# Designed miniproteins, single chains: the designs that were tried, part 77

Each design is a single chain, and the fold is of that chain. pLDDT is the mean over its residues in the fold that is shown.

## One batch from the design tools (miniprotein)

Design m2682
Fold by ESMFold2-Fast:
Order: sequence, then C-alpha cells, then structure tokens
Structure m2682 (fold): chain A 110 residues (1-110)
Amino acid sequence: MIKLTMSPASVTVKEGEDVTLTATASENVNGQIVWEFQKPGERPQEVIVNSTERVPGTPSRFSGSVDNAKNQAYLTISNAKLEDSGVYRAVAVSEIPFSYGNGTTLTVVK
C-alpha cells in the first residue's frame, strides 16, 4: 500500500503570498493523486484530480504538479486568500484502499 507523507504539517502565510504543499509517496502513484480541501466542520472537497487537473469551480490560482523522479506531488496556491485556510490532503487513488496523506493545515492571515 502506498504511504503518503505531507509537508509541512502546518504553514501560515500572508494574504497575497504563494504557498506550495508537498506530498511524498513511498512508491510511484502513476499520476493518480487527488488534492482535497476541508474547512473545519465542513465536508472535504476535491480541488485537483489526476495530479494536475483542476476540478470545475476550483480557482485558477490553484495548480497541481509532479516530480516523478522524487515520487512527489505538489499543490501550489498563488495569491493566497483568507478563504483558503483549512486542511489540505493528498490522496493516492491508484490502488484500493485509497491512501490518505496526514494533511497540511494552511492558515492565511491579513
């Protein structure tokens, strides 16, 4: 089973800054990474699928990328907004059961 490790565990950025979240896999995920965003008390929502594809309704300032040589996937949020605060998780969907990363808590401040 694929193990996903996310870094950083928590990060605080100022509104308007760019931030990159990293998921490192124990083995190759064949490009099958989903990025989920969850606000406290809310249901998780998918923002990126297939490592690089924005879900319809996801703002263009969100982008996914990969480094297959490092078994890493990245979520980059450009021009961060206060509403982006919450928990982000990478999910490897290449095998069943799905493997969930430990999550990164993002706090955006003024």
Scores: mean pLDDT 83

Design m2683
Fold by ESMFold2-Fast:
Structure m2683 (fold): chain A 61 residues (1-61)
Amino acid sequence: MSARIEQLQKYFDVDGDGKVGEKEIAVAKEALAKDPNALLSLLDVDRDGKVTEADLNQLLT
């Protein structure tokens, strides 16, 4: 899982921002749409707080 976790982190860091924003929300949405069950479990174990913020930010917007 380390390799997948690092790849996921890089995916959110596509611009090198590593922050939660409109870009992260879009990426999280697409990633969740691809594997709503598997990806959610993977993100929850690694980015429980950050990924949750991305989804929450979508509600704010």
Scores: mean pLDDT 51

Design m2684
Fold by ESMFold2-Fast:
Structure m2684 (fold): chain A 94 residues (1-94)
Amino acid sequence: SMEELLERLRELIERIRELREELLELLKGEPTEEQLREMEKRLEELIREFERLVAEIKELQPNPSEEERRLILEAEIEIGLALIQLGILKLLLK
């Protein structure tokens, strides 16, 4: 159902936020190349899950509501911020 897809999207947003908190802790310490690779893998998996959820939402509702569009945008913002944090982590490991 649409309600189940939106709930899964909210859960995904929380998982991205948790990843961002872990990235912030790595940025405060002495991160390793292995930790960087694991974070990259986790973010790539979350992005793939996001793309699948958006596709399923669009299939059920070709014209998403304002609330649905806002939730998708929120997820996109969280992904963008995680990508920035990961980029900074890569610079620290040079």
Scores: mean pLDDT 87

Design m2685
Fold by ESMFold2-Fast:
Structure m2685 (fold): chain A 71 residues (1-71)
Amino acid sequence: EEKRQKALQYALKAARAAMNGDYETAVEYAKQVIEAAKDDPELAKNLLRAIYQVARDAGNEKAAEGIEKLL
């Protein structure tokens, strides 16, 4: 499924940005996850939760806050 694969790619990019301390890029890719997975809200929610946890574990509080607002 093209949309699912795109959502996963954006989620990986968001997670990498969060780990690198780039909260603005992490939140931008998280928004792209929502758009790519708009027909599958459970997928979007699960991917956002995963990115949120990565941001928390990386100590990127601003990225975690931005992603939490999208949940």
Scores: mean pLDDT 84

Design m2686
Fold by ESMFold2-Fast:
Structure m2686 (fold): chain A 80 residues (1-80)
Amino acid sequence: MLTDYEVELAALEIQLAVEKTLFDRIPDSEIDEVIKRLKELKERATKIANDPNAPPSIRKAAEQLVKDAEELIKKLEERK
């Protein structure tokens, strides 16, 4: 059975994977909207990474997701 943390993390991982796959196809007019969504994803992942009730493996995965989201945000901001 998946924990609530595993379900939320999986949803965030899927969202980030979609944004990464579509990176070169994001129109300039949508860059700010995508950055906003990625910042929201990063905040949610940061909450999981810092939650002492989350399993250690989940917290580690969330920390990696935060890092990946930050890297993608930087690349998108460079396109502005």
Scores: mean pLDDT 82

Design m2687
Fold by ESMFold2-Fast:
Structure m2687 (fold): chain A 96 residues (1-96)
Amino acid sequence: SATLFGLWLAQQDPEARALLKKAREYREKSIEALKNGDLKTYYENMAKAYEYSAQALRIAAEKAEPLDVRAADTFRQGAEESEKLSKEYRKKVEEL
């Protein structure tokens, strides 16, 4: 759940931009793995994609805090949810 404001803030920060690029690359790798029937690689790459997305959302939250406290809280909640999903995908790898 990326808001337009959150995406704009992330794009202004070189570190957040690099993290979003990594998240996108891992998501693209996960889609390719899924097309090839490689569930293990799919789960591993989804876990990494969520991990990098969470880091970018934490940076967006820090940048949003002085401008919009509610937006900052939303980005922190998004980061926590992404971290939870990353952990769940890592667990799915272990269950294969």
Scores: mean pLDDT 84

Design m2688
Fold by ESMFold2-Fast:
Structure m2688 (fold): chain A 96 residues (1-96)
Amino acid sequence: MKAISYVSGAISALDSGIERAEKGDSEGAVKDLEVAIDNLKKALSLAPESAKPYIEKAIEYAKRALERAKKGDFEGAVKDARKAKEYAEKALELIK
């Protein structure tokens, strides 16, 4: 139950981060990606074992998106954030 809320929060933050990165808002994208990573880490501590590998992959891609956003690589940040969202959505299906 709590894991679902954190994964859903991460997906929302990833969507917001993608929109901000597409607009060239580095500060906003970085902030939203940090929120997504924090939510995913909290979800990982509460998730069933079946969902953990997907949450771990979501964290990996979200961290890559964050690094790229900080460097001004917004196209790379969006690509990695979309992959993070894909894995987070897969984790959400396993927690439901």
Scores: mean pLDDT 89

Design m2689
Fold by ESMFold2-Fast:
Structure m2689 (fold): chain A 83 residues (1-83)
Amino acid sequence: LSRETLEALLRFVRDEVRSAEGLSPEVREKILDLLRQAEEYLKQGDLVKAKELLEEAIGLLSSSLSDEEQRALAERVRALVEA
């Protein structure tokens, strides 16, 4: 994945977390911490670590959403990766 793709994914996931009303505060904080770490690795040029942390954040977010929201999230992530 390119740096631009990872930056787009990070922004997208951060926006989804902010707009998701069904997230518990504990899950929200954990996802936001993973996104913060991913952003630091992106700044350092460690795209592999950034990708791993983003995938973990997406997994946690997805597990907290409805089936319809999970499908929408997966499609958006796929579209960003394929762009």
Scores: mean pLDDT 81

Design m2690
Fold by ESMFold2-Fast:
Structure m2690 (fold): chain A 90 residues (1-90)
Amino acid sequence: SPVEEFNKQLEKIEKLIEEIGELIDQLPDEKKKKFAEELQELKLQVDDIKANADKAQKNNDEKAIKEQLEQLKKILQQLEELKKKVKEEV
């Protein structure tokens, strides 16, 4: 199910956001701001995707759910890349 796959990817994203937040907290103050701003931007994009996916589920719009799932997968890739960058600075 696209809904089940969406929820699975969302759970991975939420865990990854927490992990990146913890890594950012280990950085010197001068580096924290930049990465915290990047993480916050990605969090806002996830919230928009969640809202769009909820609307699509209520309308039983499988195509719209699949489109939101593809956007979620792109955010997951961006979060993995951010995690790598933060780890290099720790």
Scores: mean pLDDT 87

Design m2691
Fold by ESMFold2-Fast:
Structure m2691 (fold): chain A 73 residues (1-73)
Amino acid sequence: DKQKTIDEIDRLRDRALAEVTDPDLKAEIDAIADRAKQDLDAGKDPVIVFTAYSIDLTGIVLDDEARRERERR
């Protein structure tokens, strides 16, 4: 279960990194993924960790998309 959650964290991280171009957002995405893995290592519930990570990551990607859409001509 823990290893499957780590694999899923990495999968979503890679997907998010492919969707953003801002290097500061790429660093934030990496930091959020690293924090989620640290929480798993600390023995936190994988479902809770993955849910929080998924919400945080989705928020970053959607906020970046909304910003880019507003800048579209």
Scores: mean pLDDT 81

Design m2692
Fold by ESMFold2-Fast:
Structure m2692 (fold): chain A 102 residues (1-102)
Amino acid sequence: SDLELLQRFEELTGIKGIVELYETLSPEAQEHLLKAVRHIILGLEYEKQEKYQEALDHYAEAEKHLEELEKLVPSSPVLEELRNFIAMQILKMAVKVSTPKK
């Protein structure tokens, strides 16, 4: 379920209040939040497999969905924490992609 997906996301990232935020959103805003969350989870799975380009691509898609969400809803600490998390993961993956394999 979408609720279980969001709860799992909070456990994986340590970001709290995502479920509470989701329940306050319009259906359009909810869709962008769910897409951002799914792309972050996929990015984390690819990162664990050391597939850094695929992880980067998923984090970039999550950033696009977060940008669309931020147009639809007022700023909040939860959204800022989510934005900062995605930005950090993008930077981390970009560094990994640029590092030659031995």
Scores: mean pLDDT 87

Design m2693
Fold by ESMFold2-Fast:
Structure m2693 (fold): chain A 81 residues (1-81)
Amino acid sequence: SLAEILKKLYPHASDELIEQRVKRIEELLKSDDPVARRIGAAELIRLFKEAGYSDEEIRKWLLEKGIPEEIYEEAVKDLES
């Protein structure tokens, strides 16, 4: 889960802080605004990369969660700029 990944990256963070970050990212990804979804996807991609996940694993995970390929591509572009 995203909470498990955040706790692995930030083991000294409070459960409240982890929960707040998870909620923020999930709300962005569920937004009707494609810009908000792109921001959420970029933040998630960065966190998963820090946790040691491959680009292909992250892409598949986002697609399985209903994030369109176009949003993934724009998020990757934002991280490369």
Scores: mean pLDDT 80

Design m2694
Fold by ESMFold2-Fast:
Structure m2694 (fold): chain A 91 residues (1-91)
Amino acid sequence: MAEEGKKYLEEGKKKFEEGNYEEAIKLYEKAIKLYEEALKENPDDEEARRNLAEAYLNLGKVYREMGDYKKALEYEIEAGMLELELAVRRV
């Protein structure tokens, strides 16, 4: 799961850089599902939570480039909530 999620996250970044927003979205959504499953099985997996936050942030960037600011904001909020959980767990 972790290896597969990282692969989708990296491929999504590559598609975003290429301007292939539809494929970037699909790849980030696949990464999100894998990291969500990992966190469901192990809620204390900080690496999965960080990678999930990164996937949401990158998905938000794709929607922002497409002019869908509502979806961009929704994903940016999801990423921010995950980052807050990581910060609280370390303090």
Scores: mean pLDDT 83

Design m2695
Fold by ESMFold2-Fast:
Structure m2695 (fold): chain A 67 residues (1-67)
Amino acid sequence: RPSDAELARALIDIVRGLINVLARQGKITPEQAEEAIRKLDQLEAEADTLSLDEVNKRIVEILKEAS
């Protein structure tokens, strides 16, 4: 079974993929995409110290700020 940190990184990678798709389709601005990716990169650096619930909460916040 993957560790919570490994699952968190996988989830962050999935969300990065989604942000890139939304930006490519013009559904968010390039600036919104860049800010969201920056925040996801910061979250990934912290993933070892956070619970999965905390990671999920941070992802939801990042996505809300991107729209």
Scores: mean pLDDT 81

Design m2696
Fold by ESMFold2-Fast:
Structure m2696 (fold): chain A 97 residues (1-97)
Amino acid sequence: MTEEDKEFIIKGLQEFFNLPEEEAKEIVEYLEEKGKFELALEALKAIEAGERSPEAEEKIEELLELLQRYVLKRLFGIEAPSREEILAAQAAVAAAQ
């Protein structure tokens, strides 16, 4: 991803979710770690454009879920497993049966 894309996500998080710049920067790093950077970029572009297609709404909902998980962990110290971790645990249990 380009610096322009990173700046767009930071500004979108500040504008649409009322996040401080410092937290928005940490969220960008979190999204990169989770491989969700492109999803976040597309979701924020959809919000800016006022796009209401089912595909856009699905991406926006996934971004909101990621932001909620990050904020709960960072601000309140509440640990929540990722969707990928839950799916991996379910697959491991199924394989063990």
Scores: mean pLDDT 72

Design m2697
Fold by ESMFold2-Fast:
Structure m2697 (fold): chain A 71 residues (1-71)
Amino acid sequence: DEIERYAIRLAYLARQLRKQPEKIVSLADLFRQAGVPRELLPHWYEILTLASEYLKLPDEELEKLYEQSLE
């Protein structure tokens, strides 16, 4: 599922940015960095909702899912 894949990427990147408080990024920049295609932007709310669920995972588990999402 593409929506789930990008939700995982978004969650991972949001967590990494939290570790770098000097970096201020917009929601649009997060979506761009996660590689969310333009065609999936209408599903932005579903992606954010799923990303919030993945943000509950420990760093190790989220990192593994992120690496799988890149393949």
Scores: mean pLDDT 76

Design m2698
Fold by ESMFold2-Fast:
Structure m2698 (fold): chain A 80 residues (1-80)
Amino acid sequence: EEEKVKEGKELILQAKTAFAESKLEEAIKLYNQAIEVFKSVPEGKEEEGNAYNDLGNLYFLQQKYEEAIKEYEKALSIYE
């Protein structure tokens, strides 16, 4: 499933680019797409956790604190 992990990482790169361009909604969409790809394979678990943490940071920057906390909690559940 190395191809799926690579696909997810490409989506993360696109999400980070969108964030750097202040396209927050596009970045959130791309992070969610990457998370779905990582969830589809056991090898993607670490990247899934990292993506949830990044998504939490994006919501925090939008002052969507409840959404940010939920994403951080998902990341913590992956690392535990």
Scores: mean pLDDT 84

Design m2699
Fold by ESMFold2-Fast:
Structure m2699 (fold): chain A 79 residues (1-79)
Amino acid sequence: MLKFVVVRGVPADEAVELALKYGATGFAGLGDRAIAMFDEQGDIEGFIEAVRKLGGSAEVLEGDDPEALAQEAVRRMRA
């Protein structure tokens, strides 16, 4: 099952670096916002905690359709 995490309030480059460190399989970021994609092997909980310790927020989206999840993640990142 795929999970997307929408990140706010952390510089995109820092959020992306954390996403890679915690096993994200995909990512995108701009400014103070980012999206990270995780599969079953990634440490999504560790990533979320690390984002929150930096003063950011993290919102989780879950499902089996990566394109639909990516579109929803982008919508939430913009809101």
Scores: mean pLDDT 81

Design m2700
Fold by ESMFold2-Fast:
Structure m2700 (fold): chain A 85 residues (1-85)
Amino acid sequence: KVRELWARANEIAAAEAEARGVENLSLEEAAEIVVEAVRRAGEELGEPEHAELLAEAYRAAADYEAGKASKEEALAAFQKVLDAA
């Protein structure tokens, strides 16, 4: 389930990154591409709720790395994904 969502998200993210032609994506830019790809994969596979939790976890981790979110917020988002898996 999660593996199929992740595999499809990777395909979408790779295509989007190539289409943008941005060689030196920032962590925020790369995270946004991944978050959007996960949401698209969730819609295609009929798992939008699970995809949204995974997208939130990725964004929270990226925000934490960028100094825009606390460690506790990032860990809470990942815990929701683990609880749903």
Scores: mean pLDDT 72

Design m2701
Fold by ESMFold2-Fast:
Structure m2701 (fold): chain A 71 residues (1-71)
Amino acid sequence: SREDLRAAAEQLAQQTIAVAKEINDEDSIKRVQEILKKFLEALDRGDEKAARKYLSQLSDLYMEGLKKLEE
């Protein structure tokens, strides 16, 4: 559902920002915030395809952050 997608994106963004803060990556924090904004805008206009694209981009940033955190 739309609310499930929103909750997933907000949780993923929060986790990604936490990882970025741990590694002092302020550029990644800004990127997460911008992608989350675009996701929410897409979700508000009913563009589920665009919303899923931005959710995928958030997931990619999270995975990259985890890789850096474990090094």
Scores: mean pLDDT 85

Design m2702
Fold by ESMFold2-Fast:
Structure m2702 (fold): chain A 80 residues (1-80)
Amino acid sequence: APTPEQVVLARVTALLRAILGKSKEEQLALLEAFIAELEREFPGEADTIARLRELLAAAREMSEEELQEMARVLLAAMEA
């Protein structure tokens, strides 16, 4: 069976694919929903959730173009 870490990694990869080509507002909404779902399903992963919240805060300060580029780079790295 997959570990919680493996499940989170797979869901992060799916999220990165989902946000490609979306507006900044849609990307931020998807990120917020994703973090909420992880907190509900994996309450023991508090450190991972805290890190994702930090990334969400950083994402709010980025342009839509910078968010798209970052998502593309991260997706490529995770699929390598």
Scores: mean pLDDT 77

Design m2703
Fold by ESMFold2-Fast:
Structure m2703 (fold): chain A 87 residues (1-87)
Amino acid sequence: TPEEAAERMIKYAEEAALTNDEEFAQRTVQASREAAAHPGEDGATFARKAYEGMKEYYQKAGPDNSFAKAAYLAAETAYRDAVRAAE
């Protein structure tokens, strides 16, 4: 479901904060949670914001950062799942 995809992205963002970039990961989580708190926002919108944040995190971390790459790919998968579920 879109909600499950958003929760997965939040988990990946929190993991990134613990292991590498706390400030960036917290910003990603905060954006996702703020979106989820807004009436009329859907799970795909929440997941999109988390995905965009993780993409930026991976770009900053560079290609050799295996954790940032894994977090980005996981967020991308969750976002695609949320979009599919919203169809």
Scores: mean pLDDT 61

Design m2704
Fold by ESMFold2-Fast:
Structure m2704 (fold): chain A 73 residues (1-73)
Amino acid sequence: SNKGQALGLLGMTTTHLLNAKNFAKSGDLHGVQLSAKAAEFFAEQTKKIDGGEIAKQSEELAEEARKIAEELT
């Protein structure tokens, strides 16, 4: 179902946010930037198949990853 696919993509967005946080703790700036980009990519994919709460949650998680990357630049 579209909801199942959207939840899977939300899970990928969450995974890459967690990766960004872990890379930030280890001082891997390149890892933070790649993880933030990946979170944004999966959030954009989620928005293509969900127009509601799941897409909103994925966008918020990707924005958190982006802010982590910006704070380290």
Scores: mean pLDDT 88

Design m2705
Fold by ESMFold2-Fast:
Structure m2705 (fold): chain A 105 residues (1-105)
Amino acid sequence: SIDEALAQLRAALAGLTPEERKEVAKDMLEFVQKARGKSREEILDLASEEMQRAVERRRAGGNEKRVDALQLFAAQLAYMASTHSEEEIQAFLDKVEELLRELLA
């Protein structure tokens, strides 16, 4: 469910330092803006690209918890693009944006 996905994302972000959370939140907000008004297929493509970037970041010795949080978000969007309507996906993105705004305040 959307609420379960948000709870998982919130838990992943809570495991980060304040500095790591701000960097991840900025990356996630950029992703949310790119996904706004996009079709299910376009959102799936964006999520797949971000999952590939997560693999590359791990190989480059990136921060594991930060990469895990971004990969979780991308995986959630890919799942929603496969199982939910465009309206439900946009509602999820709205709730994610609210969460990220709280973390950047």
Scores: mean pLDDT 82

Design m2706
Fold by ESMFold2-Fast:
Structure m2706 (fold): chain A 91 residues (1-91)
Amino acid sequence: SALEELERIARELEPYVERAVEAFRALPEEEQRALLEAARAAAADLPEPLRTLHGVGVLVLEALRRAGAPEEELERVEELFRRMLELAEKL
């Protein structure tokens, strides 16, 4: 089911989200604010719950990128969020 696939993707994303939160907390306040504003802007035209999900995805990816995560890892995380959005849209 779509819910079971969402749970699987969420579990795969969990370690990346944890690392992104740590990376975000390490950023200067000005960079944290800029990242939050960028995430909101990127998701502004989407309905809920897609808005929140896409915003979180943008925030996680940008936080990991600023922490120096390798491109291969960033591409994997982006793919996971994209698949999660596709499944959420069908619910």
Scores: mean pLDDT 84

Design m2707
Fold by ESMFold2-Fast:
Structure m2707 (fold): chain A 68 residues (1-68)
Amino acid sequence: SQAELDAALVRFAQRLVALRDAHVAATGRPPSGAETRAFQDQVLAEMRAEGLPDDVIAAIEAVAALGS
């Protein structure tokens, strides 16, 4: 459902923000485009491992690509 996708998108965004904040705390700089893509790939891999359906993961990937 749309509500399930919206909840998954919020979780994806929260995990990305946490990785970005940790990176800035450790390095004193924002992540590069390549580092941001690596963080996105890491979060998506974790969400797949947690059992999120492939169609939900694909929808998150599509939304992330539009924001690039």
Scores: mean pLDDT 84

Design m2708
Fold by ESMFold2-Fast:
Structure m2708 (fold): chain A 99 residues (1-99)
Amino acid sequence: LKEELEKLLEKLREILKKLKELGAPEEILKIIEEAIRLLEELSKEKDVLKQVGLALRIIGLIIDLELLLKKIENEEIKKLVEEAIELLKKALKLALKLG
């Protein structure tokens, strides 16, 4: 579980790097960076109420990315953001199992 979460976070960082190289909107980059940070924090958190708060914040960021996805004109950026959304959902599920 921890190793699987670490692999998902590494994949998310690779997607973030590719998005930066393609000149993706800063709003998208900031959301993905914040989601990675919150997932790392959630994976270490032991307080149930703090875990719930972190999970809700991550869910909000995923929703924001899904809404922004509709505005993306570049197909390569769109595919990378779609992949990031899927990986974020998988990482959230794994991070919650670690707490």
Scores: mean pLDDT 87

Design m2709
Fold by ESMFold2-Fast:
Structure m2709 (fold): chain A 90 residues (1-90)
Amino acid sequence: MTAVLTLRITTKPGGVEKGKEALREGAKQASKVADSVKLDLTDFGEDTVLGQVTVTAENEEKLKKAIDLIIQTVKDDPYVEKVTSSVSGV
């Protein structure tokens, strides 16, 4: 089954690269649980990262675990101040 996780990541000033690294690390961790993880990311200025992660997993439990790993990895980064997320899927 597949879901699309959309993330708006607000970082400390000058922290955009750290926000991107956190999202890439989250996607890497999720790929250990999911069948596939596709990451598209865009920066906006010095403090915002927009991310879209397409996650495919064998079942709903693995899908939720992969999404939670992405969100938690981003939130745990000391340069990340705020994360807003939405999930759409089948």
Scores: mean pLDDT 83

Design m2710
Fold by ESMFold2-Fast:
Structure m2710 (fold): chain A 114 residues (1-114)
Amino acid sequence: MPVDMAAIALYLGASEEQAREIAKAAMELEKNVPKNTTRPSRLPLVAYALGKISLEEAVRLAKTGIDTPAFLGPLLGLSEEEVRLLTRLADFPEKYVSEENREKAKKIVEEIEK
């Protein structure tokens, strides 16, 4: 999740600093979710990478686990087409994100873990 979220942010043109903040948020979300609990939503963190919402709002929405595009799209200020694209990016980041962006994302996550 943290590497995927940072890589998606870089793919969407977010700064390295924004990718770092997204990776930190994703790591904290993973730490606070028991194995038998609903997974946090990825779409709000991607919306933050696009500059549509604040990091605080993205983390709040991600914690709800609501990943319904029709519900989140209007709430995040995204079009139906943008929500469909971002959902696909969140589900299959390896198909859309270059190896270069994944390596940058891995380094960002490793630096946060140190």
Scores: mean pLDDT 71

Design m2711
Fold by ESMFold2-Fast:
Structure m2711 (fold): chain A 64 residues (1-64)
Amino acid sequence: MKKAYIGIRKGPDGNYGWEVLVLDENGNIVARARGTAPTLEEALAKAREFAEAQGADEIEITVL
């Protein structure tokens, strides 16, 4: 089983930065991605898509 941690924050330019860390059952980082999007909704969609593509069974989201 894999768990994804998603962090999203609004940048000074008004775009939303997102980061995803995917951990395996032993706590090892097996995947990582980051990017930007013009809206919170798009940032969440991109981050979730990456987490699901990596096989994450659980997703934890933090918006700062």
Scores: mean pLDDT 85

Design m2712
Fold by ESMFold2-Fast:
Structure m2712 (fold): chain A 73 residues (1-73)
Amino acid sequence: TEYLKKGEEAFKAGNYEEAVKYFTQAAKASDPLSEVHIQSLFLLGRALEKLGNHEEALRWYQEAAQAERARRA
């Protein structure tokens, strides 16, 4: 929870490298099937996209989508 908030604040401030660090911590600290985990993976992808890391961002978007499907199954 705290990592997700810090990541979102960093992202809003344009500090995308810091946002990546916090969203990564949020994803690792959350339950794999939780909404927080899925949200963290999606936001991690968005932050990487802002840094020009498009291929890595796509991989995290795909993991977020798979986690969302698993949560709903």
Scores: mean pLDDT 83

Design m2713
Fold by ESMFold2-Fast:
Structure m2713 (fold): chain A 74 residues (1-74)
Amino acid sequence: SLTEALNELIAYDQAGDEVGLSSFLKDYVRAGGDEAQFEELLEETRKLKLFSSQSVLGQFLKDLKQFGVEAVLA
């Protein structure tokens, strides 16, 4: 769910764990997460003021838009 994903982003943000966050985002894509769902997550991180998570997620979304799901997961 969106709430569960946001809780993960909060946990990684607080821990400064960019590697764990990246792994989580790849797993989210493998589970069927798409560009629209990532855009929604990014908007919610902005509302919650999760600035570090916004940076990491924003780059991941940019890569997903530019290269597509298969390339991002390679």
Scores: mean pLDDT 78

Design m2714
Fold by ESMFold2-Fast:
Structure m2714 (fold): chain A 70 residues (1-70)
Amino acid sequence: DDFIRELARAGYVPVDTRVTRGPDGRYVASVLLENTRTGERVELVVGVFDTREEAEKAAKEAFELLRRAS
């Protein structure tokens, strides 16, 4: 919660979600963020999951939390 609020206060807004298969066969869930003041884009790793479905759900939930905090 605090980390997401800090990102919003710093000017980062979510622009997309990403799910990638890691080298260990697990799925990395992330949210792509853009800073509204600088145009900087960063990838926030939300977590690592055993299934693609869990990773997609986590990325979507994190996106909505970041969107509401903005």
Scores: mean pLDDT 81

Design m2715
Fold by ESMFold2-Fast:
Structure m2715 (fold): chain A 99 residues (1-99)
Amino acid sequence: SMMEKEKENNKNIEEVEKLMREEYEKIVEEEGLPPGTREAALELARKIGERLHPEAAPLVVELLELQHEGATTGKEEEQKKKIIELVKKILEIIEKKKA
């Protein structure tokens, strides 16, 4: 069922976003609110990724850049496919850490 596949993809996105938010909240508690600069946002994305798994850090940076690009360019459907692929890769890397 196409609906079941979309539901699973949405659950995977929500799970990664939840894990990223939890690490973001920890960083804010430890270091305070980051500056509103582009460089600070990219550094924060890298730190979040590294806390999840070192191999996930570049994928988390790419995910956050795609989300920002989608909000500014309107290429939401193309962005959605790339987000789903990145989310799957991030989850696979995190699952390897638990094993």
Scores: mean pLDDT 76

